Designed miniproteins, single chains, continued (5). Designs and how they scored, part 50

Each design is a single chain, and the fold is of that chain. pLDDT is the mean over its residues in the fold that is shown.

## One batch from the design tools (miniprotein)

Design m17828
Fold by ESMFold2-Fast:
Structure m17828 (fold): chain A 65 residues (1-65)
Amino acid sequence: SMKERELKATLTSIENLILQLPYLSPARQQQVIDQATNGVEGLMKELDEESQKQLKAAVERLKAA
């Protein structure tokens, strides 16, 4: 479905951000994390509980990176 494709694309984007974070300053890392966290809020409201758990887990990995 379209939502499955959107979730998969979003998860891939978050994983790519995690790979790029070590090359950024601490201030820029925080900006990227904040933008990604806010950017997923709309999609989060449209996902089922299991998909929401996957997206939340990806965001928490980004915050911990």
Scores: mean pLDDT 82

Design m17829
Fold by ESMFold2-Fast:
Structure m17829 (fold): chain A 56 residues (1-56)
Amino acid sequence: SMKDELLKLIGEILRAMGDEFEARLRGDEEAEKKAREELEEAKKRFKELLKKIESL
């Protein structure tokens, strides 16, 4: 369901935010970049799913 997809995307966003923060604290630039990219992709999918819900 769309609700399950939203909950999954929210979880992915929160996870990526945490990963980025932890990588930044460690000074791991590669891990920080990876987490940032994952966060941006999750945000895009979230916005697309939200638009689909609004088009109902």
Scores: mean pLDDT 82

Design m17830
Fold by ESMFold2-Fast:
Structure m17830 (fold): chain A 64 residues (1-64)
Amino acid sequence: SELEELERELKELAPEEEALIKEAVRAIRDGDFERAERLAVRLATLGHLEAAQLLGEKIRELSA
């Protein structure tokens, strides 16, 4: 439910990046936080700064 909510919010912020968002959420679910962080950087590089920030905050919360 928490990851489903994150995926929904990310898709609202960056609807054109659905595949990347699904990959990032899967990485978090699998505990691969390094990969999830790389995908957050990619979102930022593509101009989706708010989506990148939200994803980064969630990664920090769950990896702490």
Scores: mean pLDDT 86

Design m17831
Fold by ESMFold2-Fast:
Structure m17831 (fold): chain A 83 residues (1-83)
Amino acid sequence: MKEEKLREEALELVERAKELATEAAKLLKEGGDKKKAEELAKEAEELAKRAAELAEQLSEEEKKEVIEKLLEGIAEAARAYEA
């Protein structure tokens, strides 16, 4: 039960980091508010770091899932910038 909450929390942080990174990428692509984009990118980085720290307390399989979702989120943010 506690491990399930830890996994869910880590995955929520990953999803939130992905959302913020994607917003930052879109702002940069459209020539929008660069300062706001930098703030969103920093928040995304902090959330990703927290997710990674929580993943260290999980099983190897659960840790792999969190890491895969983090890498997927990074790829999606990069695609949002290119799209």
Scores: mean pLDDT 78

Design m17832
Fold by ESMFold2-Fast:
Structure m17832 (fold): chain A 81 residues (1-81)
Amino acid sequence: SEAEEYYEKGVELFREGKLEEAIEYYDKAIELDPEYAKAYFNKGVALLNLGKFEEAKEYFKKALELDPENEEAKLLLEALE
């Protein structure tokens, strides 16, 4: 899907250390598919890497609401408590 293509581009940019650009592409994926749990999770990870802890927590919570089996999101959210 187009949402998946934006998500994959975000992942590529994240690997290159282009965190703000990665977030833009995760946001595009979320715009097209508001239930795209992986996009919320990876946006949270990028926000963590930018030091935006409270914003990251909100996105990890959303990722878990959409995908309760995401153990990584649960662990990261617990670590930020």
Scores: mean pLDDT 89

Design m17833
Fold by ESMFold2-Fast:
Structure m17833 (fold): chain A 75 residues (1-75)
Amino acid sequence: MEIKEIEVPKDTPFEEALKKLGIDPSKAYLYVELNGRRIGIGSTKATPADLGLPEGTEIYVIKDGKIVGKIKVVD
C-alpha cells in the first residue's frame, strides 16, 4: 500500500495538510524524527513554523499504529 506524501509551506497548519491527505485530523497521530528521536506533535492547529521545524523536515502520520502518510515542509 503506497504511503501518501504531500509538500506544504512552513505556515500550513497540520490539520490542513491532513485534510489534503484525506485523513481525519482527530484520528491521526503526528511525529517528526530529528537526530534519531521521535517527537510527537501535540496540536494539529500548529504550523511547522510555530514549532521551529526547518524546511526539508519530514513529518510522519500514524493511524491505527501504521504510517499512512508523510508531510514534507517546503520553503
Scores: mean pLDDT 79

Design m17834
Fold by ESMFold2-Fast:
Structure m17834 (fold): chain A 90 residues (1-90)
Amino acid sequence: STAKEPPADLEAEVAAMLARIAAAKTLGEMSKLAAELGWYLAENAGTNFDVRPVVERIAAIAREKGLSELDIEIVESMLLMAYSVGLLAS
């Protein structure tokens, strides 16, 4: 199997998407942006990408914004679900 390194632009786009999540004002907006990031990672990073640090960063952002642990789990689940569905659609 040919392991493809993620492109340099991937890190910049992930950082930009995380910044949009940090700027979000509602659980619904954060959840939508987390799902969009998950789909982006599925299309651009593929199956060899470790999503765990991205999930941990989203959880940290949500916690810093004062979200409940349940709401943090919702945002994390939206990214992971979108990433999994995106990989299946590739």
Scores: mean pLDDT 80

Design m17835
Fold by ESMFold2-Fast:
Structure m17835 (fold): chain A 78 residues (1-78)
Amino acid sequence: MTDEELTEEQKKKLEEAIEHAKKAIEAAKAGNLEEAEKHLDKAIKLLNEVAAKAPASREVFEAAARVLGAAAVLVTAK
């Protein structure tokens, strides 16, 4: 169920989503909420693109957890 194989392109998009989620947390902690929001939006878009094609992927669930963590930090910072 959660062992769907991702394509190289999908893996790259998830890595990019995780990177944007990390940058969103960093920006939020620095008080740069506008930059944090831009990175969070990018992370959500990339995550949704991959999740639409491989919804049962373990990597998608892991990326979703990181994006949710970033969103929680941003909401707390606002």
Scores: mean pLDDT 77

Design m17836
Fold by ESMFold2-Fast:
Structure m17836 (fold): chain A 67 residues (1-67)
Amino acid sequence: SLEELSKTAREASEEIEKLGKESGKPELAKKYVEEIDNIGVRGAIEGKYEEAIEEIKKLLEEAKKEL
């Protein structure tokens, strides 16, 4: 659902921003947050909510390894 997509994107972005601040890599965190926002917007426009949620979750896992 759009609600679940919005929640997933928000929670992932908040977690990445927190990790970026704690690791001293806020600029890298910002790039990941921008990618999450792009995926979320595209998924919302195209109605591909579940695909966008899965892509955001994978991107969050990548960000956690680099932050």
Scores: mean pLDDT 86

Design m17837
Fold by ESMFold2-Fast:
Structure m17837 (fold): chain A 75 residues (1-75)
Amino acid sequence: SLIDQMRQQGSDMATALASLGLLDEARAVYDQIQAVIAAYKAGMDPATAQQQADTILAQGQATIQQALADGAQPV
């Protein structure tokens, strides 16, 4: 389901951010994905929910890439 997909992708991204010591960023991704899931349950169009989730995950990935470039190490 879309909810299971978003939950899994959000969890994976939050875990990746947390492994770099980016705990605030990990929490932000988790909270943002949960907000998209809540909106989807409240009647948000599936395509819109997917687009918002993809945007959040893309921002998380960019944060990881920047942190690694800046010398962040896995915790």
Scores: mean pLDDT 87

Design m17838
Fold by ESMFold2-Fast:
Structure m17838 (fold): chain A 61 residues (1-61)
Amino acid sequence: MEAEKLADEIAELIKSVPPERFDEAVEQALDSIKSIENPDLREKVLEAFEKKLAEIRKELQ
C-alpha cells in the first residue's frame, strides 16, 4: 500500500533526528501529510503514521 510506504519513510526520518528535535520533526511530518492533495491518501497516510509514531514514542519511553 502506497500510504503504508510513505508512513514508513516519514517514521524512519523521525527516528534519525536528535531527541531535542523530535517534536519539531513530528510537527513538520504532520504538516507534510496535510499537504497531500488526495484526501483518501492523506487520511490513510495520517492513520498509518500515527500508528507508527505511537510505537516510536513507546520505544523512547
Scores: mean pLDDT 78

Design m17839
Fold by ESMFold2-Fast:
Structure m17839 (fold): chain A 74 residues (1-74)
Amino acid sequence: MEITEETLIVALTGIPGVGPELARAVLDYFGSVEAALNATPEELTKVPGVGPETAQRIVEALRNLREHAERSAA
């Protein structure tokens, strides 16, 4: 149920326009999986290579990932 770095990268690379390098940049920018999961679209646009549309898709993907992890515990 805990979201790992691998799970985060896989979820991000499932987004059109997000490759492994951009997924890694998001993780490196926030420093941890937990920090990345709590990121807002505005914070994500601060990551090099992330525009407003991509930031929204990333937030939605990470929210879905967290929701599924929480549902596994409930």
Scores: mean pLDDT 77

Design m17840
Fold by ESMFold2-Fast:
Structure m17840 (fold): chain A 58 residues (1-58)
Amino acid sequence: HMEELEEELRRRGRESVERLSKELDLSVQAISVAAKSISEGKREEGSKKTGELNELAL
């Protein structure tokens, strides 16, 4: 079922966010807000401004 795979990807994303929070010494909430802004901005502008935040995650 595709729905189960989608749920698992979201779960793994949460684990990655927690690890990044520890490495960057940022709050999980701050990373989640940034990720939401990237998702919304990318939908409207085609990800030009989201490139900077994507590099932050790496």
Scores: mean pLDDT 57

Design m17841
Fold by ESMFold2-Fast:
Structure m17841 (fold): chain A 79 residues (1-79)
Amino acid sequence: MLTLELSEEELKKLLEELREKLKKDPRFSSEEEREVALEAAETQLELIREYRERGDSEELLEELERRAREVEEKVKEKL
């Protein structure tokens, strides 16, 4: 779990889950829009990792983790 410090492995896992979310997001019909959103999400996760080291980004980290879990839920819904 993401608790003390966001590891690179956990960061990559979150990015992969966000990528799946973008595939199902109705607001992102074009691949270009999804690429921009994914790049922004990647930047935000890197920033959160840095803030995590300083101990002030717990809420943001929890929010991203929750969103990643929602993506997994929607993937299961398709099955």
Scores: mean pLDDT 58

Design m17842
Fold by ESMFold2-Fast:
Structure m17842 (fold): chain A 77 residues (1-77)
Amino acid sequence: MSAEEIFEKLLETLDKIKEAVKKGDFDKAQELLKEAEQLFKEFVSKRHEMSPEQIKEALTKLLEKAKEIEKLKEEAK
C-alpha cells in the first residue's frame, strides 16, 4: 500500500470509531482504535513517499478527527 492509501484507510477507520462511540459501542471502538494505531504506524513508516505539504495536511486532518472523537467521548459521559 502507498502512504496515501494507508492514510485514506486511517481516516475511514477514525470515522468508524466516531460512529461506534456515538452508538455507545465501546468494544467496537476499542477494536477499531487498535486498527487505527497499526495504520498510523504504517503511514509514519511510509511518510517519505509524501511531500512536506501533503504530510502537514494529513496531520491536520488527523488532529481534527482526534478532536472530534474526544468531543464525542465527553458528550457520551
Scores: mean pLDDT 76

Design m17843
Fold by ESMFold2-Fast:
Structure m17843 (fold): chain A 68 residues (1-68)
Amino acid sequence: AAADSDAVGAAFEAAAPLFEAGRHEEALRLIRDAILAHVPGVEARLALDAEGRPVLELRTADGKTAGP
């Protein structure tokens, strides 16, 4: 699916200082919100990995997994 790369890229740039400050969940929420606003047909959700670290999961709105 098409993505607004400029808007999503801006969210990654805004998230970088949050990652460096240890605010990983806030950083991933910025990226999630940009994907939800600018990537049609994709759902994004925040989850935790096996080590309890925040990660972002992507799937299509049709219930299919569409991660990178």
Scores: mean pLDDT 71

Design m17844
Fold by ESMFold2-Fast:
Structure m17844 (fold): chain A 55 residues (1-55)
Amino acid sequence: DDARLAELREAGERLLATMSEEELIELMREVALAGDEELLPALTGAAGLLAERRR
């Protein structure tokens, strides 16, 4: 269900946009500790948001 995966991705992006810098760092830490390749998009999204906020 590609449409459902796209919807979940957009919901995740909206959620990440509302998170604080500390919350994003905690999320990245948890994803890195889990080691799941399926969670790599979440790690990349969080890293991108942190980079934008530091500019």
Scores: mean pLDDT 69

Design m17845
Fold by ESMFold2-Fast:
Structure m17845 (fold): chain A 93 residues (1-93)
Amino acid sequence: NEKKAKELALLGQYYYEQGKYEEAIKLYEEALKLSNEKDALTLYNLGLAYYKLGKYEKALEYFKKAKKLFEERGDEVGKKIAEKNIEEVEKKL
C-alpha cells in the first residue's frame, strides 16, 4: 500500500502542476487513505490544492495537520514551510 500511496501522490502532484486542482485533491485524498493520514508531504500538498481553489478553511485544516506531522518527525524545514502557508491562509480568512 505504501508504494501505491506514493504513486497516487505523485500523480496528484502532476495534476496540480497542470492546474487540475480538483483532480489532484482526489488523488491526494486516496494516497492519504492508503497511508492512514500519516504522509506529511501529501497533507501539505492537499492544503496547497485547496488554497488554489480558494477553499481557505480546508487549506488551513490540512496545513495544520501537515505541520503537526512534520513537527512530530523532527522535520524543521517541512514545519516552517507549513507555518508560512498557515500565515498566508489566515490573511485570507
Scores: mean pLDDT 88

Design m17846
Fold by ESMFold2-Fast:
Structure m17846 (fold): chain A 61 residues (1-61)
Amino acid sequence: MDARQSALAKAANKGYDLLKAGASEEEVRKAVTELLKDVPGVTEADVDAIVESMKAQVELE
């Protein structure tokens, strides 16, 4: 497995935990971006997709 897949999974888990704890969307986006900053091939669209997926998951709970 490559480092990109591992980093994306960690970022998604961190985003979910923050949203569940009541963090703002801006705080979640910042944390996800920070975790992915050194990962080649990751775009702002990937960060957006993770944040939106985690928001949807928490909202439906």
Scores: mean pLDDT 77

Design m17847
Fold by ESMFold2-Fast:
Structure m17847 (fold): chain A 66 residues (1-66)
Amino acid sequence: VEEVAELLKEAAIEVGVPEEVARRAEEAARKGPDEAQALTRGAKTLMDEGVPEETVSEAVRRAVER
């Protein structure tokens, strides 16, 4: 879970999400009980912060493929 949260933060920053928003997504992901819930919570946080759906999908894809 910790590794997936970190990978999601890094992927979000790489696709142009502001660091502050990416850190909030990482914090939400760390609260997930498993990797799937970590990604779900992180993605939801990115969308709630106004990140476009395409950008969120790309960040999640990059995090999962690592």
Scores: mean pLDDT 78

Design m17848
Fold by ESMFold2-Fast:
Structure m17848 (fold): chain A 78 residues (1-78)
Amino acid sequence: KDADIKQGLDLLWKGQELFNKGKYEEAKKLFEEAIRLLESADPKHPGLVTALRLLADALEKLGKFEEAEKYRAKAEAL
């Protein structure tokens, strides 16, 4: 529903602010929740590509390179 999309996009924005402050673990958690909300509401939403790439960026900052590549590949497949 539209409300879930709005909440997902809001979490994605908040996660980006945390990422910019170097709070990568906290940003990762918000990006994961944003993906959950956006995917359940509209699996074709363009915000999902952005959220998956941002999650991959956060995972790389945390040294989780294999997981980051998985999410980048998922974003490219959309």
Scores: mean pLDDT 84

Design m17849
Fold by ESMFold2-Fast:
Structure m17849 (fold): chain A 80 residues (1-80)
Amino acid sequence: APLVGSTKDDKELAESVATNIRRAYAARGRTLSANEQEILELTVEAMETSDQAKRGEILLLMMEAIRAGAAPEELRARLA
């Protein structure tokens, strides 16, 4: 059975992931595109509302979306 994650813990983890990605871009003299920023925001929102069993899938979908240059709407549809 999936474990119940705390909202605070899931938010903290999601914010950490987003911060690390932004820092990696900044270290390379880049800024995130508007689509990439929206994808990260959707990932944070999804992780805040999900149990622990779904967090890995959410992170994988986020990474795939960024890698593919997908529209934020495509990630939103896959998270629904």
Scores: mean pLDDT 71

Design m17850
Fold by ESMFold2-Fast:
Structure m17850 (fold): chain A 100 residues (1-100)
Amino acid sequence: MASLITAEKLRLMAESLTDPELAKALKAFAAKNYEEAIKILKEMIEKNPEDAFLYRFLGLVYFEAENYEEAIEAFQKALELDPEDELSKKFIEIVKEKKA
């Protein structure tokens, strides 16, 4: 579990190098300022509602904030947009185990 979450965080860092708003969201997330990270991600999603990556990032932020139901909803939305996203499938399983 921890290694999968760490790998996704490293991937988020790599992708944020090309997008200043993603970098800002990641900085808030790394500082454990989950409310600010969620706010930025929701604003980005409003501008690009078909971006599966943003929903997966939002799900990860909710998971770390221990908002497990919202995390599952975000990861499920990412899967609706990208059904081949094996990471979102695995994250849904992880979150459900934590909620139990």
Scores: mean pLDDT 79

Design m17851
Fold by ESMFold2-Fast:
Structure m17851 (fold): chain A 80 residues (1-80)
Amino acid sequence: TPPSLEEVLQRADQIQQQIQDFLAGRLQLSPEEFEQLRREASEVNDWLVRRAAEERDVELARRAVELGELISEAIDHVES
């Protein structure tokens, strides 16, 4: 069964919190753990982007942009 919107949004919220905790220094991640989180975040973000386009949902598109920006910030933080 494909995941429900509610399940994907709950996972997105959990991932956003983990990224925010990582950026704030509250969560320490190994390179392997960071790469796993990045892959999971990208998967969720791709799903949200696709769903927002299919449903023409502006609020869902905004949430996808916010998650995408956090992913980019986390990558920049690690690469700096």
Scores: mean pLDDT 86

Design m17852
Fold by ESMFold2-Fast:
Structure m17852 (fold): chain A 61 residues (1-61)
Amino acid sequence: MSLEERLRRLLAGLNTVTDPEAATQVLAELIKAQEYLKQGKEEEAREALDRAEAILAAARA
C-alpha cells in the first residue's frame, strides 16, 4: 500500500472514532503526514501514519 493510500484509508477510519481526543490526535498526525509527503519526506510521513494507526487501534480496542 502506498503512503497516499494509507493516508486515504486512515482518513476514512477517522469517521469511526467516537473519542474526540483520539480523533484530534489522529487528525494531527494525518496532517503532518500529508505535509511530509508534499516535502518528499517519506520516512517522516510513514512515521506519522504509523502513529495515526496506533491511536486508531487503541481507540477501537
Scores: mean pLDDT 80

Design m17853
Fold by ESMFold2-Fast:
Structure m17853 (fold): chain A 80 residues (1-80)
Amino acid sequence: DELKKKAEELIKEAERLIEEAKKAKTLEEAIGLALRAIGLIIEAERLLEEDPENELAKKALELAKRALEIALEKLKELPA
């Protein structure tokens, strides 16, 4: 199932973004991570439009939103 594989790939990428966001040291890094997280949110929402009951896509969306939250928190804390 290609949709399942895509959702699993989005989960892995979102988990990587969460770890990278926690380690962000510059505004440029935090902005880049936030933009990547937004991209994953869009992809996960697209999968849910095709299969609203896809639990893996729901998990990918939750993780991508978490990555965005952490990146935005870093933007507030990092010096300009």
Scores: mean pLDDT 84

Design m17854
Fold by ESMFold2-Fast:
Structure m17854 (fold): chain A 83 residues (1-83)
Amino acid sequence: MERLVELEERADELFKNNGSEEEAQKLLEEAVKLAEEEGIKTEIISKTPKEQILEAQIIVGMVQIKLGVDKTIEEIEKKKKLE
């Protein structure tokens, strides 16, 4: 969760401050790496720094959703075992 929070905060800051191409690219690469670690396949389609930042935000959001879904599934499975 720590890396997701840091990436989300960096993405928001770069989006507001028109971050450089290098910063946008690094943010996107880190977001893609986190998605790959969680088993989410991503295809990079963005071409501009703003698009790269937005795509990174979307990827981070997908990872957060997957982690939330996984936690919900674990809670459902625990409840089923108690029944």
Scores: mean pLDDT 74

Design m17855
Fold by ESMFold2-Fast:
Parts: structure tokens; sequence; C-alpha cells
Structure m17855 (fold): chain A 63 residues (1-63)
């Protein structure tokens, strides 16, 4: 769970810097580690706030 939270935070930070590739990789790793519904909603909200609505929708569809 600690590792998943760290990956989500790193993905959001990468998006704020415009590094979409790193963000996608970190989100994929978080999903593979068993991201919870609460963690997924946090990630989706972060993506939407950063302006990446299509990526947020993609993450929601993966869950």
Amino acid sequence: MEEVEKLIEEAIEALKKGDVASAIENLRKAVELGMSKEQAEKAIKGLEEAGYKDLAKGLRNTL
C-alpha cells in the first residue's frame, strides 16, 4: 500500500512537470501492485486536476 501511494504521488508530480510517459509508467505499476478503489479515485482526481481527462478515463476503465 505504501508503494502504491508513492507511485501515485510520483505520477501526479510527473504530470505537473509535463512528463506523461513517466506518469503512465508509474500508474501502470500502481495498478499491477493492487491499487485500491480509494487510491484509484485519488489518482483519477489528480489526473483530471492536471488537465489529463482522457488519461483519467483510461485509468477508470482499467479498474
Scores: mean pLDDT 76

Design m17856
Fold by ESMFold2-Fast:
Structure m17856 (fold): chain A 70 residues (1-70)
Amino acid sequence: MLPSDAEILETYAAMLSALARNALKRGDKETALSIADELERVAKQLEDLGNKEAAEHYRKEAERIRKEAS
């Protein structure tokens, strides 16, 4: 069974979210902000593939990371 492009992107986004939370926990704001930028990019790709719900979820996650890192 091959995962879809959307499933691969969702897995990647979930890993990015975990890494960003770990970076914030360590006080590594630069890494967290870099990951937030990547999450927005992945969210746009998910939206382009028609996975609007996942795109919105990870867009909000990127926004939370930026607020926490500020």
Scores: mean pLDDT 85

Design m17857
Fold by ESMFold2-Fast:
Structure m17857 (fold): chain A 91 residues (1-91)
Amino acid sequence: DALERARRAAEGAARGAEAAAEGAAAGDAAKAAGGAIAAIGGGLAAYLAAGGGPLGEAALAAGEAAAKAAAAGDAEGARAGAEAAREAAEA
């Protein structure tokens, strides 16, 4: 089931983005980087599983936004990305 696979990948992107936000907030560069990688990877996986549909596009955009925010030390931006990825997973 492509939709179920895309949803799980989007959930993975949300979890990665949450970890990136926690890492950025705590000044834990390793956690922030690991979370950012997971957020992008989950978003990409959702995009591929959805065949580039709205769920996959939203999850990828959310993962990329969270990773960029975490790289800048912006924990709030990374959390916003996590929320967007979670919303994509629920759609």
Scores: mean pLDDT 84

Design m17858
Fold by ESMFold2-Fast:
Structure m17858 (fold): chain A 73 residues (1-73)
Amino acid sequence: PVYELSEEEREKLEKDERYQAALLYVAKKEGIPHEAPKLEELAEKMVKEGMSDEEIRKLAEEGIKKGLEELEK
């Protein structure tokens, strides 16, 4: 039995993965070492698919904002 996600939950998970990949990409550019080869591969794919550095940075900033919102409890 596989857990079935709602359409909203699926979209959220896909966005979360992209946020994490974008964050890793930006962190590596800023000289912060991270070991997440799967997220690094995803970030490289986003760049190859035509996402600019500015778009990736913006996505990373959105991910940080969301993370901070979830930590505020």
Scores: mean pLDDT 67

Design m17859
Fold by ESMFold2-Fast:
Formats: sequence, C-alpha cells, structure tokens
Structure m17859 (fold): chain A 120 residues (1-120)
Amino acid sequence: MDSQLTQQALQLAQQAADYLLAGDYDKAVQYATQALELAVKSKSASQVFADIGDIMRKAVEEAAKKAQKNEADMEKLGQAVAGIVAAADAAGSKSTPEARYMARGLAGSIEYVFEKVKQE
C-alpha cells in the first residue's frame, strides 16, 4: 500500500510537471495538490516531498524560461506556482515536523527558481 501511494504521488507530480510545460496551469495545480496530499499518507513522506520537489522545481524552471517573454503567461505561471506552494504548505502542516520541513523546502525551491528566471 505505501509503495503504491509513493508511486501514485510521483506519477501525479510528473503529470503536474507535464501540464506546467504544456501551459495548462489549472491542471498543473490540481495534479500537484493531489500528489502532495498522497505524500502526506506515505510512511516515507519526507522523501516523497523531496522527490516531488525535484520534479516540480525542474518543471517550473523550464516553464518559466518558455513563458519569460510573455507577461500574461508569466503572471498565470506565477499564480500556479503560488497555488503549488500553498498546497505544499497545507500538506506539510498535516505531516511530521521532518516532512513539514521538506515540504517547506519544496515550496521555497520552486519559488526561488521562478523568481530567478523572472529576473533574468
């Protein structure tokens, strides 16, 4: 059961990443939220949050680089990033202190990557 939850969470995170890269920001937030909610239920929640963070950080960086020349796309991506950050903080609040720390790290890393690309 736990191994299946971990695989489902990572698969949902990959779908969220694919939607970010496709510009479907509403579905990206929906799937990322589902991935983070499943991560809370995992016995390895800290590791699952770290793996989701790696997937989402890379997707946000690439999506931001693609959107960078269009102000409206950057604004919509920024709203999606804020939604994913809020979902990570909410999921972390329902978890152990260690997993909450990792969820905050995930949130901070995607915020940092988005702001870095936005400034370049």
Scores: mean pLDDT 87

Design m17860
Fold by ESMFold2-Fast:
Structure m17860 (fold): chain A 62 residues (1-62)
Amino acid sequence: SGRTVAAVALADLSRASGLSRAEIRALLEQVLRGEITPAEAARRLGVSPRAVSGAVAALRQA
């Protein structure tokens, strides 16, 4: 299900950034609400904008 894909994406971003999955989820939810851009979230996490966009897409499908 989309929830499984979202959980994997959160775990991968947590490992890459050093932030908790809860912090990453909160940041991705800000992207979903249009409060910040995927590029801004990527800068804060230290990952590519593509990785953030993929995780946001997984959350939308959950």
Scores: mean pLDDT 79

Design m17861
Fold by ESMFold2-Fast:
Structure m17861 (fold): chain A 81 residues (1-81)
Amino acid sequence: SAAEEEFARRLSELMEELKDAPKEEAVKALIEEVARLGKELFGLSDEQIEEIVARAEELAARGASVEDIAVYMYILLSEHA
């Protein structure tokens, strides 16, 4: 969909901007941007956003890479598209 294409584009741009950022800052920025895009591009409810954020925070706590978190959040958003 156009929303999925725009999301992938903006996520790729964000990941390039965050490549030299500390992991904690990168994860926070990623989660904030994905939550925003989920509402703007996919029309997700607050409840759906809260679930996606919680799952992303759980992955970060387990030591997942910024890239792995980004991919996982994209998959979750695509299931609601």
Scores: mean pLDDT 82

Design m17862
Fold by ESMFold2-Fast:
Structure m17862 (fold): chain A 78 residues (1-78)
Amino acid sequence: MEEIKRLEEEIERIEKEIKRLKEEIERLRKELEEARKKGDIASEIGLKLRIIGLEIELERLEERLKKLKEELEKLKKE
């Protein structure tokens, strides 16, 4: 039972982090659209690189979340 609680708490922390990253990526995508409208090539490149970095981090966290959810389901079935 204690192991289930620890996994649920870790899952909740990662889900909050994923939500934060998705919100930051969306904000940066809006900034990218504005930079594109202004023809600011330097800002466009910088924003694209930052978005890519955050998307890599998001993918890593989503993979970790998937593994933790699989462990939680396994414990709940026993």
Scores: mean pLDDT 84

Design m17863
Fold by ESMFold2-Fast:
Structure m17863 (fold): chain A 68 residues (1-68)
Amino acid sequence: SERDKRLEELAERLRELAREGAPAEEMFRVMEEGHRLASGSTASEETLEKLRELFREHYEELRRELIE
């Protein structure tokens, strides 16, 4: 499916950014796009803000997981 293909592309992009040590903000943009695609609807700004906070709190752990 087109959505699954796009999600795979975004996951690959995240791994690329993680390997290159990209800024948290850039990685979060890709994650945000993936979240919107996976949910199948427009996420509320409140939901996105909570995701940003969680990402910031777990950034280093997530980055490590993405490159392994």
Scores: mean pLDDT 68

Design m17864
Fold by ESMFold2-Fast:
Structure m17864 (fold): chain A 62 residues (1-62)
Amino acid sequence: MEYEELLAKDPNNAEAWARLGVQLLNQGRPEEAKEYAQKALELDPNNVAARLTLKLAEAALK
């Protein structure tokens, strides 16, 4: 909820996109988690949380 509110105010917040991706992985939704992590990386390619989330989501989809 908090990260969703942050995205509503600032859709360019890469950390909020990455954190929502982590939550989606924990909910068993790796397709959506991958999409959110990719969005975070488009905004900040050096975001460690986004890079890790993308890698974990891709592994879960194999």
Scores: mean pLDDT 78

